# Designed miniproteins, single chains, continued (2): the designs that were tried, part 24

Each design is a single chain, and the fold is of that chain. pLDDT is the mean over its residues in the fold that is shown.

## One batch from the design tools (miniprotein)

Design m4849
Fold by ESMFold2-Fast:
Structure m4849 (fold): chain A 90 residues (1-90)
Amino acid sequence: SERLARALLDVQGLSEEEARELVRRTIEAARELVRKAREAEKEGDLRTAAVYATAAALLAMEARMLAEGLGDEELAKEAEEVLEEAKELL
């Protein structure tokens, strides 16, 4: 649904530069959630780890879809890498 992702960006009135910045921030937020999930897992809080890992996976999926809609292969790859890290924690 690259078409849907692009339509959502267009409805928000974002330029391609602003949309790429939004994707970068979403990837950064997903990475932070992966870090929190790993910290919770290390402390034995598996429930909190699963919550953070799930949130990270959802943000990474959204970022990947938006990056694909923008045709930004580097951002899409970066989002996929974070998604794989989140999946390893689930």
Scores: mean pLDDT 84

Design m4850
Fold by ESMFold2-Fast:
Structure m4850 (fold): chain A 98 residues (1-98)
Amino acid sequence: GTMSEEERIEFDVDVAEALVLIATGIGISDVRNAKNVEEVKKLAEDSKAFLERVTDRLIELLRKNGATDEQIERVRQTAEDGLKHLEEEAKKVIEKLK
């Protein structure tokens, strides 16, 4: 059978959540490989900006494709959780480098 419009939108939301998780993982990896406190802070800031830009772009595309407010909130929540994990990891790496 052909995928329904609702099934297509849900698939696009799942892909958007996966892309946000990938962007978060890249940021965490960059922070973990930092050599000094200044580098951790710079990489965390750059990773936050990148994650926010990716999330905003994905939300724009999902809204154009007819995603519900609840589906958009799932993507926003995934990004907020990612930003929190990135901040927590940056703090841990800074403590290890002190």
Scores: mean pLDDT 89

Design m4851
Fold by ESMFold2-Fast:
Structure m4851 (fold): chain A 80 residues (1-80)
Amino acid sequence: AEDYFQEGLLLMRLEKYEEAVEYFEKAIELDPNYSEAYYFLGLALEKLKKYEEAIKYYEKALEIDPNFVPAKERLEELKK
């Protein structure tokens, strides 16, 4: 999970958002409770303008970790 997550973060820095989504999805397949991977999947989807999908993954990150402040902040902004 960590290796796929790290590759996803690298792809985010390179602005390769569609590829980043694939790697975060692989991280989640290996660890379904990886709250941080759901959050970055949401960020990648926002960059692709897939706002409804991004909201679902931010909500999933908060279900796993209710104290995940960055996911809460993104949800508050998108659900205005």
Scores: mean pLDDT 84

Design m4852
Fold by ESMFold2-Fast:
Structure m4852 (fold): chain A 76 residues (1-76)
Amino acid sequence: AAEEAVRKLEELAKELKDKKASEYVKRLADEARRALEAGVDESTVLSSAADGLRTIAKIASKEDAEKLLKLAEELE
């Protein structure tokens, strides 16, 4: 489950049209992977990633924001 969430974040980053939004999502994926490797609770990592996606969506284009919010809902 946790590895799949990180993979979904990495794939989402490839689909985003805004390069800066893509970079922010890649950072979220890296942070999630490192937290999981450090033994942080999976539900906490997923909740944090979802919050990050919602924050990026506020500054993204409408099209990119829709994709970001959809993944945030899937992680919760």
Scores: mean pLDDT 83

Design m4853
Fold by ESMFold2-Fast:
Structure m4853 (fold): chain A 59 residues (1-59)
Amino acid sequence: SEELKEKIKEIKEQAKKIKEVFEELAKKYPELREILEEAKDALIETLNKMAKELEEKLK
């Protein structure tokens, strides 16, 4: 299903953008890097779980 493949691609693209945004924030506020990395990792983990669930539906 092309629709499911597009949704998976979109989730992966959003995850990449989130990583970039948090890295820019960590550069601007280095004293918050630790907290920002924790929040980023939690968000990325959630998006990866969503992508895996959709990928399993393609099998």
Scores: mean pLDDT 84

Design m4854
Fold by ESMFold2-Fast:
Structure m4854 (fold): chain A 84 residues (1-84)
Amino acid sequence: MSREELEREVDTALAVMYLHLGRKALEKGDYETAVELYEKAIELSKDDPEVRAEALTGLAIAYDKLGDSEKAEKYRKQAEEARK
């Protein structure tokens, strides 16, 4: 396993971790923290469309809860696009 392969695996594992933490933040009603955690999951999931789509869906929910319906709709559409 090369260093690049290890870095990709670490990034994917971190993306999944941030995705899980983002869901926990949503459950607690900490929508600002959920946004930050889902944004990190998106950054780290460049090579994993499914994780990225889930993070985008979570981000849309967080923005909807914050009252930003425009951003919520934007990220929901991006999540649908990522699952193609």
Scores: mean pLDDT 80

Design m4855
Fold by ESMFold2-Fast:
Structure m4855 (fold): chain A 66 residues (1-66)
Amino acid sequence: EEARRQAILDRAATAAAKLAGSKFNEVAKDLSFDEQTAFTLEIAPEVRKVLQDERARAEAEWDAAR
């Protein structure tokens, strides 16, 4: 049953990562290289929080589906 839980967590993590990557790249395109670096450093903790939240959500979904 771990395989089912892992699949849900993997999909949630992948979706969150894709969103974070796409959003960052879109915002960063109008910034200078140094501003892009500063932005990356500042947003990284928030991106990690989103990934963790999505993982927790997927795990709750798995538990509820049981």
Scores: mean pLDDT 64

Design m4856
Fold by ESMFold2-Fast:
Structure m4856 (fold): chain A 65 residues (1-65)
Amino acid sequence: MEFQPASPEAIELLEKAKEALKQGDIDKAQEYADKAAEIMSTQPFPDPSAAMQLLSISAQISVAK
C-alpha cells in the first residue's frame, strides 16, 4: 500500500543526520534525528522508507552513547 511521502524537511534532516554520523558528530546527528522524528510524528502514516532510515540513524546514535 502506498503511504504519503515524508515531508521534504524531514528528508533533509535525515540526510543531515546521516552526514553528521559520517563526520562523527553524534550530538548533531541526534539533534537532526530528533527534529526529523518530531516532523514525522505529526504524520499519521509516514513513508516506511523514511521511518526505516530514522530507526537506522537512532540505532547508530544509541550505540555511540
Scores: mean pLDDT 74

Design m4857
Fold by ESMFold2-Fast:
Structure m4857 (fold): chain A 68 residues (1-68)
Amino acid sequence: DTIEQLQKLVDENPSSASLWAQLGEAYNDAGDYEKAKEYAEKALSIDPSNEKAKKVLEQSKKNIEKQK
């Protein structure tokens, strides 16, 4: 599974903003918006300019808000 593979990769490479952003995207696609937000914020804490992490964070926040 993509999430399990990405989780292993971030565990081995915890300073890779790109891998954290990809993990956030995978959780967002799976509908786990809280985890998507958490991992996107982690990616941005490492690299504030990471475009994928910015998009994932915005999308996950919007999806959380839509739950009213």
Scores: mean pLDDT 84

Design m4858
Fold by ESMFold2-Fast:
Structure m4858 (fold): chain A 80 residues (1-80)
Amino acid sequence: SMMEKIEELREKMDELIDKMREALKNGDFEKAEEIMEELRKLTKEAVELADKAGDYRLATLIQARYIAAEAEYFIAKRMA
């Protein structure tokens, strides 16, 4: 179902966020940037599916999660 696909994408997003955090801890900004690009693509797909399902609250929450991860990435990059 569409909701099962959204949940799978959200699980993959969580895995990527964890990997991004690990890359940042190791000072691997090149790896973190690659992961953020993958996360952006998954976020776009998940948001589009949530919008098509009519779940605008879920679409907004998925987008907000990406924005939080992006902020975390840029803060770490500026502190390096």
Scores: mean pLDDT 90

Design m4859
Fold by ESMFold2-Fast:
Structure m4859 (fold): chain A 61 residues (1-61)
Amino acid sequence: MSKEEKLQKTLELVKQAIEAIKNGDLKKAEELIKRAEEIAKDNPEGLKKVEEAKKILEQAK
């Protein structure tokens, strides 16, 4: 995947994770965040978005 494709996919997974948190599905949110982190591994902008999602998940626990 290109750098732009990795970022786009990361943002999509982060968006889905936040929706899962809002729906109370913390397990699904954690799985989506993990997948986003793997895709964003070498992308600082993507990793920043993953970190934001992790903070939201931590606050929901």
Scores: mean pLDDT 80

Design m4860
Fold by ESMFold2-Fast:
Structure m4860 (fold): chain A 93 residues (1-93)
Amino acid sequence: SEEQEKLFKEALKLMAEIANLVDKYYYETGDPLAKELAERILQLYRRAKEAKTPEEFRKQVDEIERLVAEGPPELQAAVKPLLDKLRETVDKM
């Protein structure tokens, strides 16, 4: 449906924003953990972009949430608003 296509595009946009924010955090702090996290999130974003089902997309979001939870507290706080909105969007798919 048009609504499902809109949700898919919004979720992809939110994932891209999260990836960019994590990359910006790495650029500003030089934290090696943030660099590894940014690279892993970008890989998950690419997989999500190629997802053919809501289930395949959700698996990439679940992994982003897991990786962020293992990251620095400042990064967790910074991405939380986008991550919460991403979860809400994916759960509507």
Scores: mean pLDDT 84

Design m4861
Fold by ESMFold2-Fast:
Structure m4861 (fold): chain A 99 residues (1-99)
Amino acid sequence: DRELTEEERKEMAEKLREEGEELIKLLKEKGEITEEEAEELKKKIEEAAEKLEKAKSEKEARLTMGEFLIYILELLQKKGVEEAKEPLEKAKALVKELE
């Protein structure tokens, strides 16, 4: 398990924030989420980004990203997005392997 540099941690966190903002915009445009859910998702993105900035290793970073992906996929499945079902199962299996 490789230790992450401070720069790598910052880059991953920044990328998550940028991609997360774009995801929220797309989900709102598709009518998949409410304004309240968009606000909650924004908070979850920031929480995950902060965890990435503190990640000591690639394993910790992957676990953080996997847990965040599970959150997104569970939200989409709850909203009736059938395509989220298989990715969610795979994400949960990956996170379990990392634990």
Scores: mean pLDDT 80

Design m4862
Fold by ESMFold2-Fast:
Structure m4862 (fold): chain A 123 residues (1-123)
Amino acid sequence: DELARRALELSRRALDAVEAAEDELGRNKNASKEVQGHFSGARYLLLQGDALLEEGIRSGSAELLREAARLFGLARDHLNRARDLAAKDPSLGTVADHLARAASLLGGLLEATRALAEALERR
C-alpha cells in the first residue's frame, strides 16, 4: 500500500530528525528545563504513535491509525512549543532549527497517517 509505505518512511524521517534535535540539545547546556520537557514529551508521544501506526497497518485498524495521528499531532505541538521557546535564546538557534525540522516532518507524518486511516475506512 502506497499510503502505508509513505507513512512508515515519514515515521523513520521524523524519528531521525528528533534524534538530531536530541543530540543538539545534549550539546547545549543553556537549554531550559521547559525546552527539554516539551522535547521529551514529543519524543515519548512520537514513539507511542509509531507503535500504533505499525499495529494499525498490521491489523488494518483505522481506529489505531487515528489514535497514532492524534499522538503525532500532540508530539508536533510539543516540538513547536520547544522551538518557540528555543528561538527566544540566540544561543539556541541551531536547536530551534532542528526542532522546526522535526515538527515539519511530524506534520507530514500526521497527514499521511490520517490519509491511511481514511483509506482503510473506505475498504
Scores: mean pLDDT 89

Design m4863
Fold by ESMFold2-Fast:
Structure m4863 (fold): chain A 71 residues (1-71)
Amino acid sequence: AMEEAVELIVRAAEAYEAGDFEKAEELLEEAARLAGGEETLEAFRAGEAPEELREALERLKRAIAEAAKRY
């Protein structure tokens, strides 16, 4: 569930870093389905998200920003 979503977010970041945007999109769609929607978003907004999720999202954000500079 949440742990699987974190793993997929990390893999999506790796795909962006490698320039494989198609794979990154597939991984993010899967992560979104596993993350459990509204309940997970409320926890994230409250600052109660697990540290692993925050770390994965920060890596993803960085990878997307780097990809955007090139594209």
Scores: mean pLDDT 70

Design m4864
Fold by ESMFold2-Fast:
Structure m4864 (fold): chain A 58 residues (1-58)
Amino acid sequence: SIKENIKKNAEKLQSKADELERLADVYAKIDPELAAQYRELASQYRKGAENYKKAAES
């Protein structure tokens, strides 16, 4: 169903956010600017996941 596909997309975006947070942790002491960029991208993917979850509940 369309709702199932939207839910799967939300899960994929959340997985990407989690991976970006891991990269940020790896780079935090080596390249703090790059780490900050990864955290900002993770935040955007997390917001995307939340929007898809809300759409699936509609």
Scores: mean pLDDT 85

Design m4865
Fold by ESMFold2-Fast:
Structure m4865 (fold): chain A 89 residues (1-89)
Amino acid sequence: MEFLEEIPKEIEERIRRLRERLRELWREMETLSPEAQREVAPLLVSAEMLIAAAEVSASMGDFEAAEESLRAAEELLREAERKIEEARE
């Protein structure tokens, strides 16, 4: 089965890296206090939704929308990482 539109390797690699980072941050978040988990979990959920939206957009050939979703996901993951590090200190 062949797709009519090819997903650029660059977008595919960004999705893969962000999913790996998301998994790492979920594992790190689980080691935090329940209070810190309540602050971090919504950021990770939102990032997961944006990565999923990027995959859908890329599959439909909307690479601009995919890149916008990936940028938003990257920002949310950076904020989550910062909050996790603050909670550990």
Scores: mean pLDDT 83

Design m4866
Fold by ESMFold2-Fast:
Structure m4866 (fold): chain A 87 residues (1-87)
Amino acid sequence: MKEVEERKKEILKRMEGMLKAGETMPEVREEVEELYKKAKEAIEGDEEGVKKAEELAREAERVVEEGIERESQRSLELMLQESERLG
């Protein structure tokens, strides 16, 4: 049980990190908040619930990574538009 409690703390810490990373991206923020809510519910379960919460934390990481990629693509498009304007 102590090992499970330690995993629960790590999951919550990771999820909080993802929430913070998503703060500047409203779409990502909403999705991560939903995953965080599900992870909190799953974490109240037994060993299987903790495993599910770990999967939700990985999903939140993917959502943030996709959000960063989208922001990067947006920045590239803006840079290309500016380059065209300048000649």
Scores: mean pLDDT 77

Design m4867
Fold by ESMFold2-Fast:
Formats: sequence, structure tokens, C-alpha cells
Structure m4867 (fold): chain A 80 residues (1-80)
Amino acid sequence: LSKLEVDIMRVIAKAQPEGATAREIAKELGLSQSTVSRHLRRLEERGLVERERIPGSRSYAYRLTEKGLKELMKQSGKEL
């Protein structure tokens, strides 16, 4: 994982259990939504995050999978 992908996963972890939208992650990290969405797609392809459509919205909330949480803990060196 790149440092940026680890930072994205940390933002999502802080927003559990509801998860975080690409817009919220972008705001927290000072990035464009397009940049965040590109990295989220790669993380989803790796099975590290999952997305769920927010009812009544066109937006998705992203959550860490069990695999994603374990990988984040390995990268951060901190136990939750």
C-alpha cells in the first residue's frame, strides 16, 4: 500500500461503522474527489474496502473489510 492509500483507510476507519464518502475523505485529506475515488477503486479491487449506496442518495459510503482492517493495523503499527 502507498502512504496515501493508508491515509485513506485511516479516514474510513475513524468513520466506522457508518463509513465515509469520497467527498468526506477528500475534505479530510485535502485531495480532489477524483483522486480519492481512483484510490478507493483500487482498494475495493484488492478487497480492502467495500461500498454501500446511501439510501436516497447517489453517493456511496465506504467501509473497511476485515482484510482491510488487518492490513491497516499492519501498516500503522498500532492496535485498535
Scores: mean pLDDT 79

Design m4868
Fold by ESMFold2-Fast:
Structure m4868 (fold): chain A 86 residues (1-86)
Amino acid sequence: SEKEELLAKALEAARQASEAYERGDLKKALELLEKARELFEKALGKDDPRVARTLFAIGKVYEELGEYEKAKEYYEEALERYEKGK
């Protein structure tokens, strides 16, 4: 289904983001995580735990970039989405 195709693309983007993060390509990791977020939201809905996990990962990238206020925003959003998805 279209939903399954979107989910597969989201998982692939998330995997590529992890690889980019491991090699220190934080900008590419961020771009790929934002892509994964959009695809997960479209496939599963905004409050799905996978969306929350992706937002947490975006927060980690911002923290690594030294953008602590931005990281905090994403961590808070991730926790809110996770609690709504229960």
Scores: mean pLDDT 88

Design m4869
Fold by ESMFold2-Fast:
Structure m4869 (fold): chain A 88 residues (1-88)
Amino acid sequence: MTITQKALAMADEILERIDELTLEEVKAEVLKMIRTLLELNNGDFEKTLAVVYAAVAYVNTTLNKENKPGAREKFLLAVDEALKEVRE
């Protein structure tokens, strides 16, 4: 399994539960994904961001196709907050 495939699998888990999760819970799941991908990339933050952006684009496109603007906004806010927390 590639690192990108792992990211997409984790994104699918978030998508499955997105309607039931609060913003804080989505942020926790996104942060877990980012930290997992960072470990798999041996701390390479730039390479990790490329994979994270691919997963974010996948989720955003899926929620847009499903016509779920509220879930999409919640997801994008969670991603922004999680990325700020990982950056020091």
Scores: mean pLDDT 84

Design m4870
Fold by ESMFold2-Fast:
Structure m4870 (fold): chain A 79 residues (1-79)
Amino acid sequence: APDLARAAELAARAPEHAAELEAQLAAAEAAGPPEGLSEADYERLLALLRRLVDALLAGDAEAAVAAYEEAVRLAEAAL
């Protein structure tokens, strides 16, 4: 399953990805919303990324999968 495969890949690389994603999240929060994104969409993306980063830092593969699936559902609803 592509969803589980991607989540498992992120979880397997959790220490590397967590540090990188946390740095990117901090930079994104400091920069504020980019020109192409509404504030509402930006807040939703930051919230999902925070959940993913937190799960990866905790080594919680189940929480990481849950955050990923939520993001996929939101993306599908937008299409």
Scores: mean pLDDT 68

Design m4871
Fold by ESMFold2-Fast:
Structure m4871 (fold): chain A 79 residues (1-79)
Amino acid sequence: MSRLDELVEELRRLVRETVKLADELNNKKARLEAEILEGLAGILYGVSRITGDESMLPEIERLKEEVEKLLEELKKELG
């Protein structure tokens, strides 16, 4: 797979984990934030795939970092 494909699959995995934890915590805001981040990453991925332009890769990496931050915040809410 390309690095772009791998990055998007990693992001989607993190989103699924984040949504599951948000649902367990009944944190509707965190669920919505994760869904928005996934949607934005999907748009950037689609553009990159159509244009062949990997310049969107750093922005998708930033979105992945935002999902990771959200997941860590939810894990802290459990403690």
Scores: mean pLDDT 82

Design m4872
Fold by ESMFold2-Fast:
Structure m4872 (fold): chain A 98 residues (1-98)
Amino acid sequence: NAEEYYQKGLKLYSEGKLEEAIKYYEKAIELDPNYAKAWNNLGLVYFLQGKKELAREYYNKALELDPNYAGAQAGLAELTGDEELLKEAMEKLKEERK
């Protein structure tokens, strides 16, 4: 299922296997196009590869599906230099931990 492919992508990402992680995140989205976590993590991987415009597209897709997705808001803020959006996203992330 989509979650299994997403989890495989996470494992590959943690091992630094970015290209393989992309393939599994794409498979998760193929099975569930509304899987915001997979869209967000594709954005993160492309950001790490220096593909900033592609990262922005995937972060925006995650936010279309879940407007309160703090990770995608933080990623977009870093890409755009939006200090207010970054501050808001960081506050949400802190609330989720406590």
Scores: mean pLDDT 81

Design m4873
Fold by ESMFold2-Fast:
Structure m4873 (fold): chain A 66 residues (1-66)
Amino acid sequence: MAEEAQRLIEEGYRAFQEGDYERAIELYTQAKELASRSPDREVGRQLQEDADRGIAQAQAALAQQQ
């Protein structure tokens, strides 16, 4: 679960770098959901924070395209 969340964060980062902010938000949101279900609370919290950071950055970048 945490491993899958980490993979989704990495995929979200790639989408962000490619300028696909909507896809990045989607991937980070999926990662956050999986991280919230992690049996390791510390790992789950860290992954959720990483995903939230990615979502915030992607949302800010998307807003700049208006």
Scores: mean pLDDT 82

Design m4874
Fold by ESMFold2-Fast:
Structure m4874 (fold): chain A 59 residues (1-59)
Amino acid sequence: SESEKLRKAASLYSGGAIRGIGLEVEGELSSPEEGRRLREEGRRVIEEAKEEAEKIEKE
């Protein structure tokens, strides 16, 4: 159903955002080299979660 799709999309996006933000925070507390890698990974996680959520909404 439409409602189930929206809930699934919201759950995936929320989970990804929390994970991505966690990685960005970890990056701020890490060495410069590790910090950059973690922040880039965090952004990727958030972007992928957004794309997955959008895909589910379109289905």
Scores: mean pLDDT 81

Design m4875
Fold by ESMFold2-Fast:
Structure m4875 (fold): chain A 92 residues (1-92)
Amino acid sequence: SELDELLAKAHEAYLAGDYEKAAEYYEKVIKLAEAAGDKLLAANAKRNLALVYAKLGDYEKAAALLEEAISLETDPEYQAELQAELEKVKAA
């Protein structure tokens, strides 16, 4: 699917250190996930985009995306993981 292809491209760009390209692909994934009503995928993509913005030094955008991911997540364990990532970003 287009979504699977965009996720693969985002991961490839991130591993290559091309954080601007990774951000573009994750932003497209988020838009498609939101249009489909896929809250879990939207939360996961927002978390990944937050990690990309943290690599770019944009901690304000990273924090905002993690807060959005937390709001979409209903699993307490995964929500706690996102909260820990948010605390690290806020400390940077």
Scores: mean pLDDT 87

Design m4876
Fold by ESMFold2-Fast:
Structure m4876 (fold): chain A 94 residues (1-94)
Amino acid sequence: LPDFSLFKDLTELRLENLGLTGAIPDSIGELKNLKVLDLSNNYLTGPIPDSIGELKNLEVLDLSNNYLTGAIPKSLENMKNLKKLDLSNNFLTG
């Protein structure tokens, strides 16, 4: 995944089933206008970054069917507009 700080005007990011590898970068939190984030059915590893809670406008978060590890970040509790959350089929704890 790229440095998302260059794409601050995005409202939707749909990259499902593209064979993506590596970690979700902290720069994901720079996408302040994002309403939909779908990174499902990839090979993403590492933790869900705490910066994801900065996406105050996010309505749909789908990170399902990846290799994500670690705890579900408490910052998700701050995402008051979130209508759909799918973190299933990962290696997350808690």
Scores: mean pLDDT 86

Design m4877
Fold by ESMFold2-Fast:
Structure m4877 (fold): chain A 77 residues (1-77)
Amino acid sequence: VEELKEQILEGIPFLIKRAEEEGDEETVKKVKEIEKLLKEGDLEKARELAKELAEKGSEVGYIFLDALEKIEELEKK
């Protein structure tokens, strides 16, 4: 669980850079909010924001959603 969380956190700078290169300031803002929520341990809210990004067709949103769902499944066991 913690290992996957660390892996996501290590990946966030690359995802922020990708969103900035796309010129999507709203996606950048939401990615930074997801980072804050992960650091605070609020995985549920982080997952909700990732789902919102994915529903808008953001590749970054899909990446976060997949990773956060894997963490959630491990925590349920």
Scores: mean pLDDT 73

Design m4878
Fold by ESMFold2-Fast:
Structure m4878 (fold): chain A 76 residues (1-76)
Amino acid sequence: ATVKVKLEDGSVRTYDVSNVEGAIAALLDLQGIALEKGKDFRLLTADGRPVTTVDDLMEAARRGETLTLVLVGKGL
């Protein structure tokens, strides 16, 4: 199973999240993208629901959803 993530520049990344290790690797890559820009991130489904856990990400992939990466300010 794969999940597509739309980035702020309009590019789309595809991640293999067939297992927990793949899902963790995808989240770390997305965190790295946000950190490079001095930001944190949120993942949203097309209807605006947050994707916050490995299980949420794997379920989004199973449903064939395209997620949106939103960059947010680092803070509490």
Scores: mean pLDDT 79

Design m4879
Fold by ESMFold2-Fast:
Order: C-alpha cells, then sequence, then structure tokens
Structure m4879 (fold): chain A 60 residues (1-60)
C-alpha cells in the first residue's frame, strides 16, 4: 500500500474504534452478551490498526 492509502485506512479504523468506544460509554446498561460482542469487534479493529501502524513505520 502507498503511504496515503495506509494513512486513509488508519484514519478509517481510528474513527470506527472511537465510535464503538463512545457507544460502549453511552450504553452502560448493555447486556453482557452485547458488551462482549462490541468489545470483541473493538479488539479486532485495534489489532488491525496495530498491523497497519507497523506497515506505516516500516515505510519511514
Amino acid sequence: MSLEELQREIERLTAEILALGRYLEANPDLSPEERERVSARLTELIDELQRLGDELESLR
């Protein structure tokens, strides 16, 4: 990927992570099952962001 493509993807993932984090904060009464699903998705996104960050670092 180009640097611009990596930066765009990182921005997209960061926005999604922030949106899910806000959703969890705004909904403290979520069922344990729903909270676990959102947390699992958040972990997947964070892992992907870390991978892309490593790629970006390798290009610098």
Scores: mean pLDDT 81

Design m4880
Fold by ESMFold2-Fast:
Structure m4880 (fold): chain A 94 residues (1-94)
Amino acid sequence: SMKKELEEKYRKEKEEITQEFIELMRDLESRGASREERVRAIMQKKLEIEEKLKKRYSNDKELYQRLLNYVNKVSAIAISSETVEEFEKAIEKL
């Protein structure tokens, strides 16, 4: 059904977005990035993902808006998290 197809697309994109932020958080932690560097990197990743989603889903406003909301939540959690473990636990509930 159309609803199942939309939910499957959302799930797949959500998993990809989640993985990109986890990999970024791991990189930042491994190199001991400063708070300022971490915030800049997280905001840059957010912008890159938002541009990708706009290009891919500009004709599917519902899916696009849901994914943008998810990116906003994940990036906010990333900014507030001190460790990768804290970040992963927080996003698991989304």
Scores: mean pLDDT 87

Design m4881
Fold by ESMFold2-Fast:
Structure m4881 (fold): chain A 86 residues (1-86)
Amino acid sequence: SEKEKRLQLEIDILEAFVSILEVLTNEAERKNASQEGLDGLRGAVDNLRKRLDELLPEATPEQQKRINELYARLDEIEARIDKLKA
């Protein structure tokens, strides 16, 4: 269906953004990023979570598995950012 194809594309885009955020978090760790920079990354995590939350109710079981994997990756990024802010 068009809805399933739209959700698939949106999940693919969000997966790409999570991958970019992982790279940016690695750079933040290496370069001792400022608190402002870390706050920006934390905001990006929150924004990606909100978008995944919007997609989850309409997702197929296979798409739900992908969304849950993205949540787990965001949890790891968030924990890393929180350690850098401490």
Scores: mean pLDDT 89

Design m4882
Fold by ESMFold2-Fast:
Structure m4882 (fold): chain A 60 residues (1-60)
Amino acid sequence: MEELLNKAQELFRKAKEAAKAGDIDKARQYYDESVELAKKVNPELAEALRKEGDEILAQA
């Protein structure tokens, strides 16, 4: 279970890096994967990651 949360956080970090590089498609994929993993363990965390990801992508 903690493994899935760690992977979700790693993917979220990669998404932020991709967004900073201007690679919106990769950032989107990483955010989606992060949210899907988080949903399996903690739905509240998944919702928070989804909101954060949407905000970051809107700013990129």
Scores: mean pLDDT 77

Design m4884
Fold by ESMFold2-Fast:
Structure m4884 (fold): chain A 60 residues (1-60)
Amino acid sequence: MEKEKRIETLKKMIEYAKKNNDQELVELFQKALEAIENDDREAYLKIQLEIGEYLAKKFS
């Protein structure tokens, strides 16, 4: 299922963020994982925007 693949991808992203000692990104991906697990599409979309803003700030 697409949901299972998204969960797997987020878990991998959390591991990459941990490896890079990026605690803020770990927290954002964990929130995204919780939103998917709870089928909270609105929270998931909000967190995706927060991740995008964080990455834009980090690389600007």
Scores: mean pLDDT 81

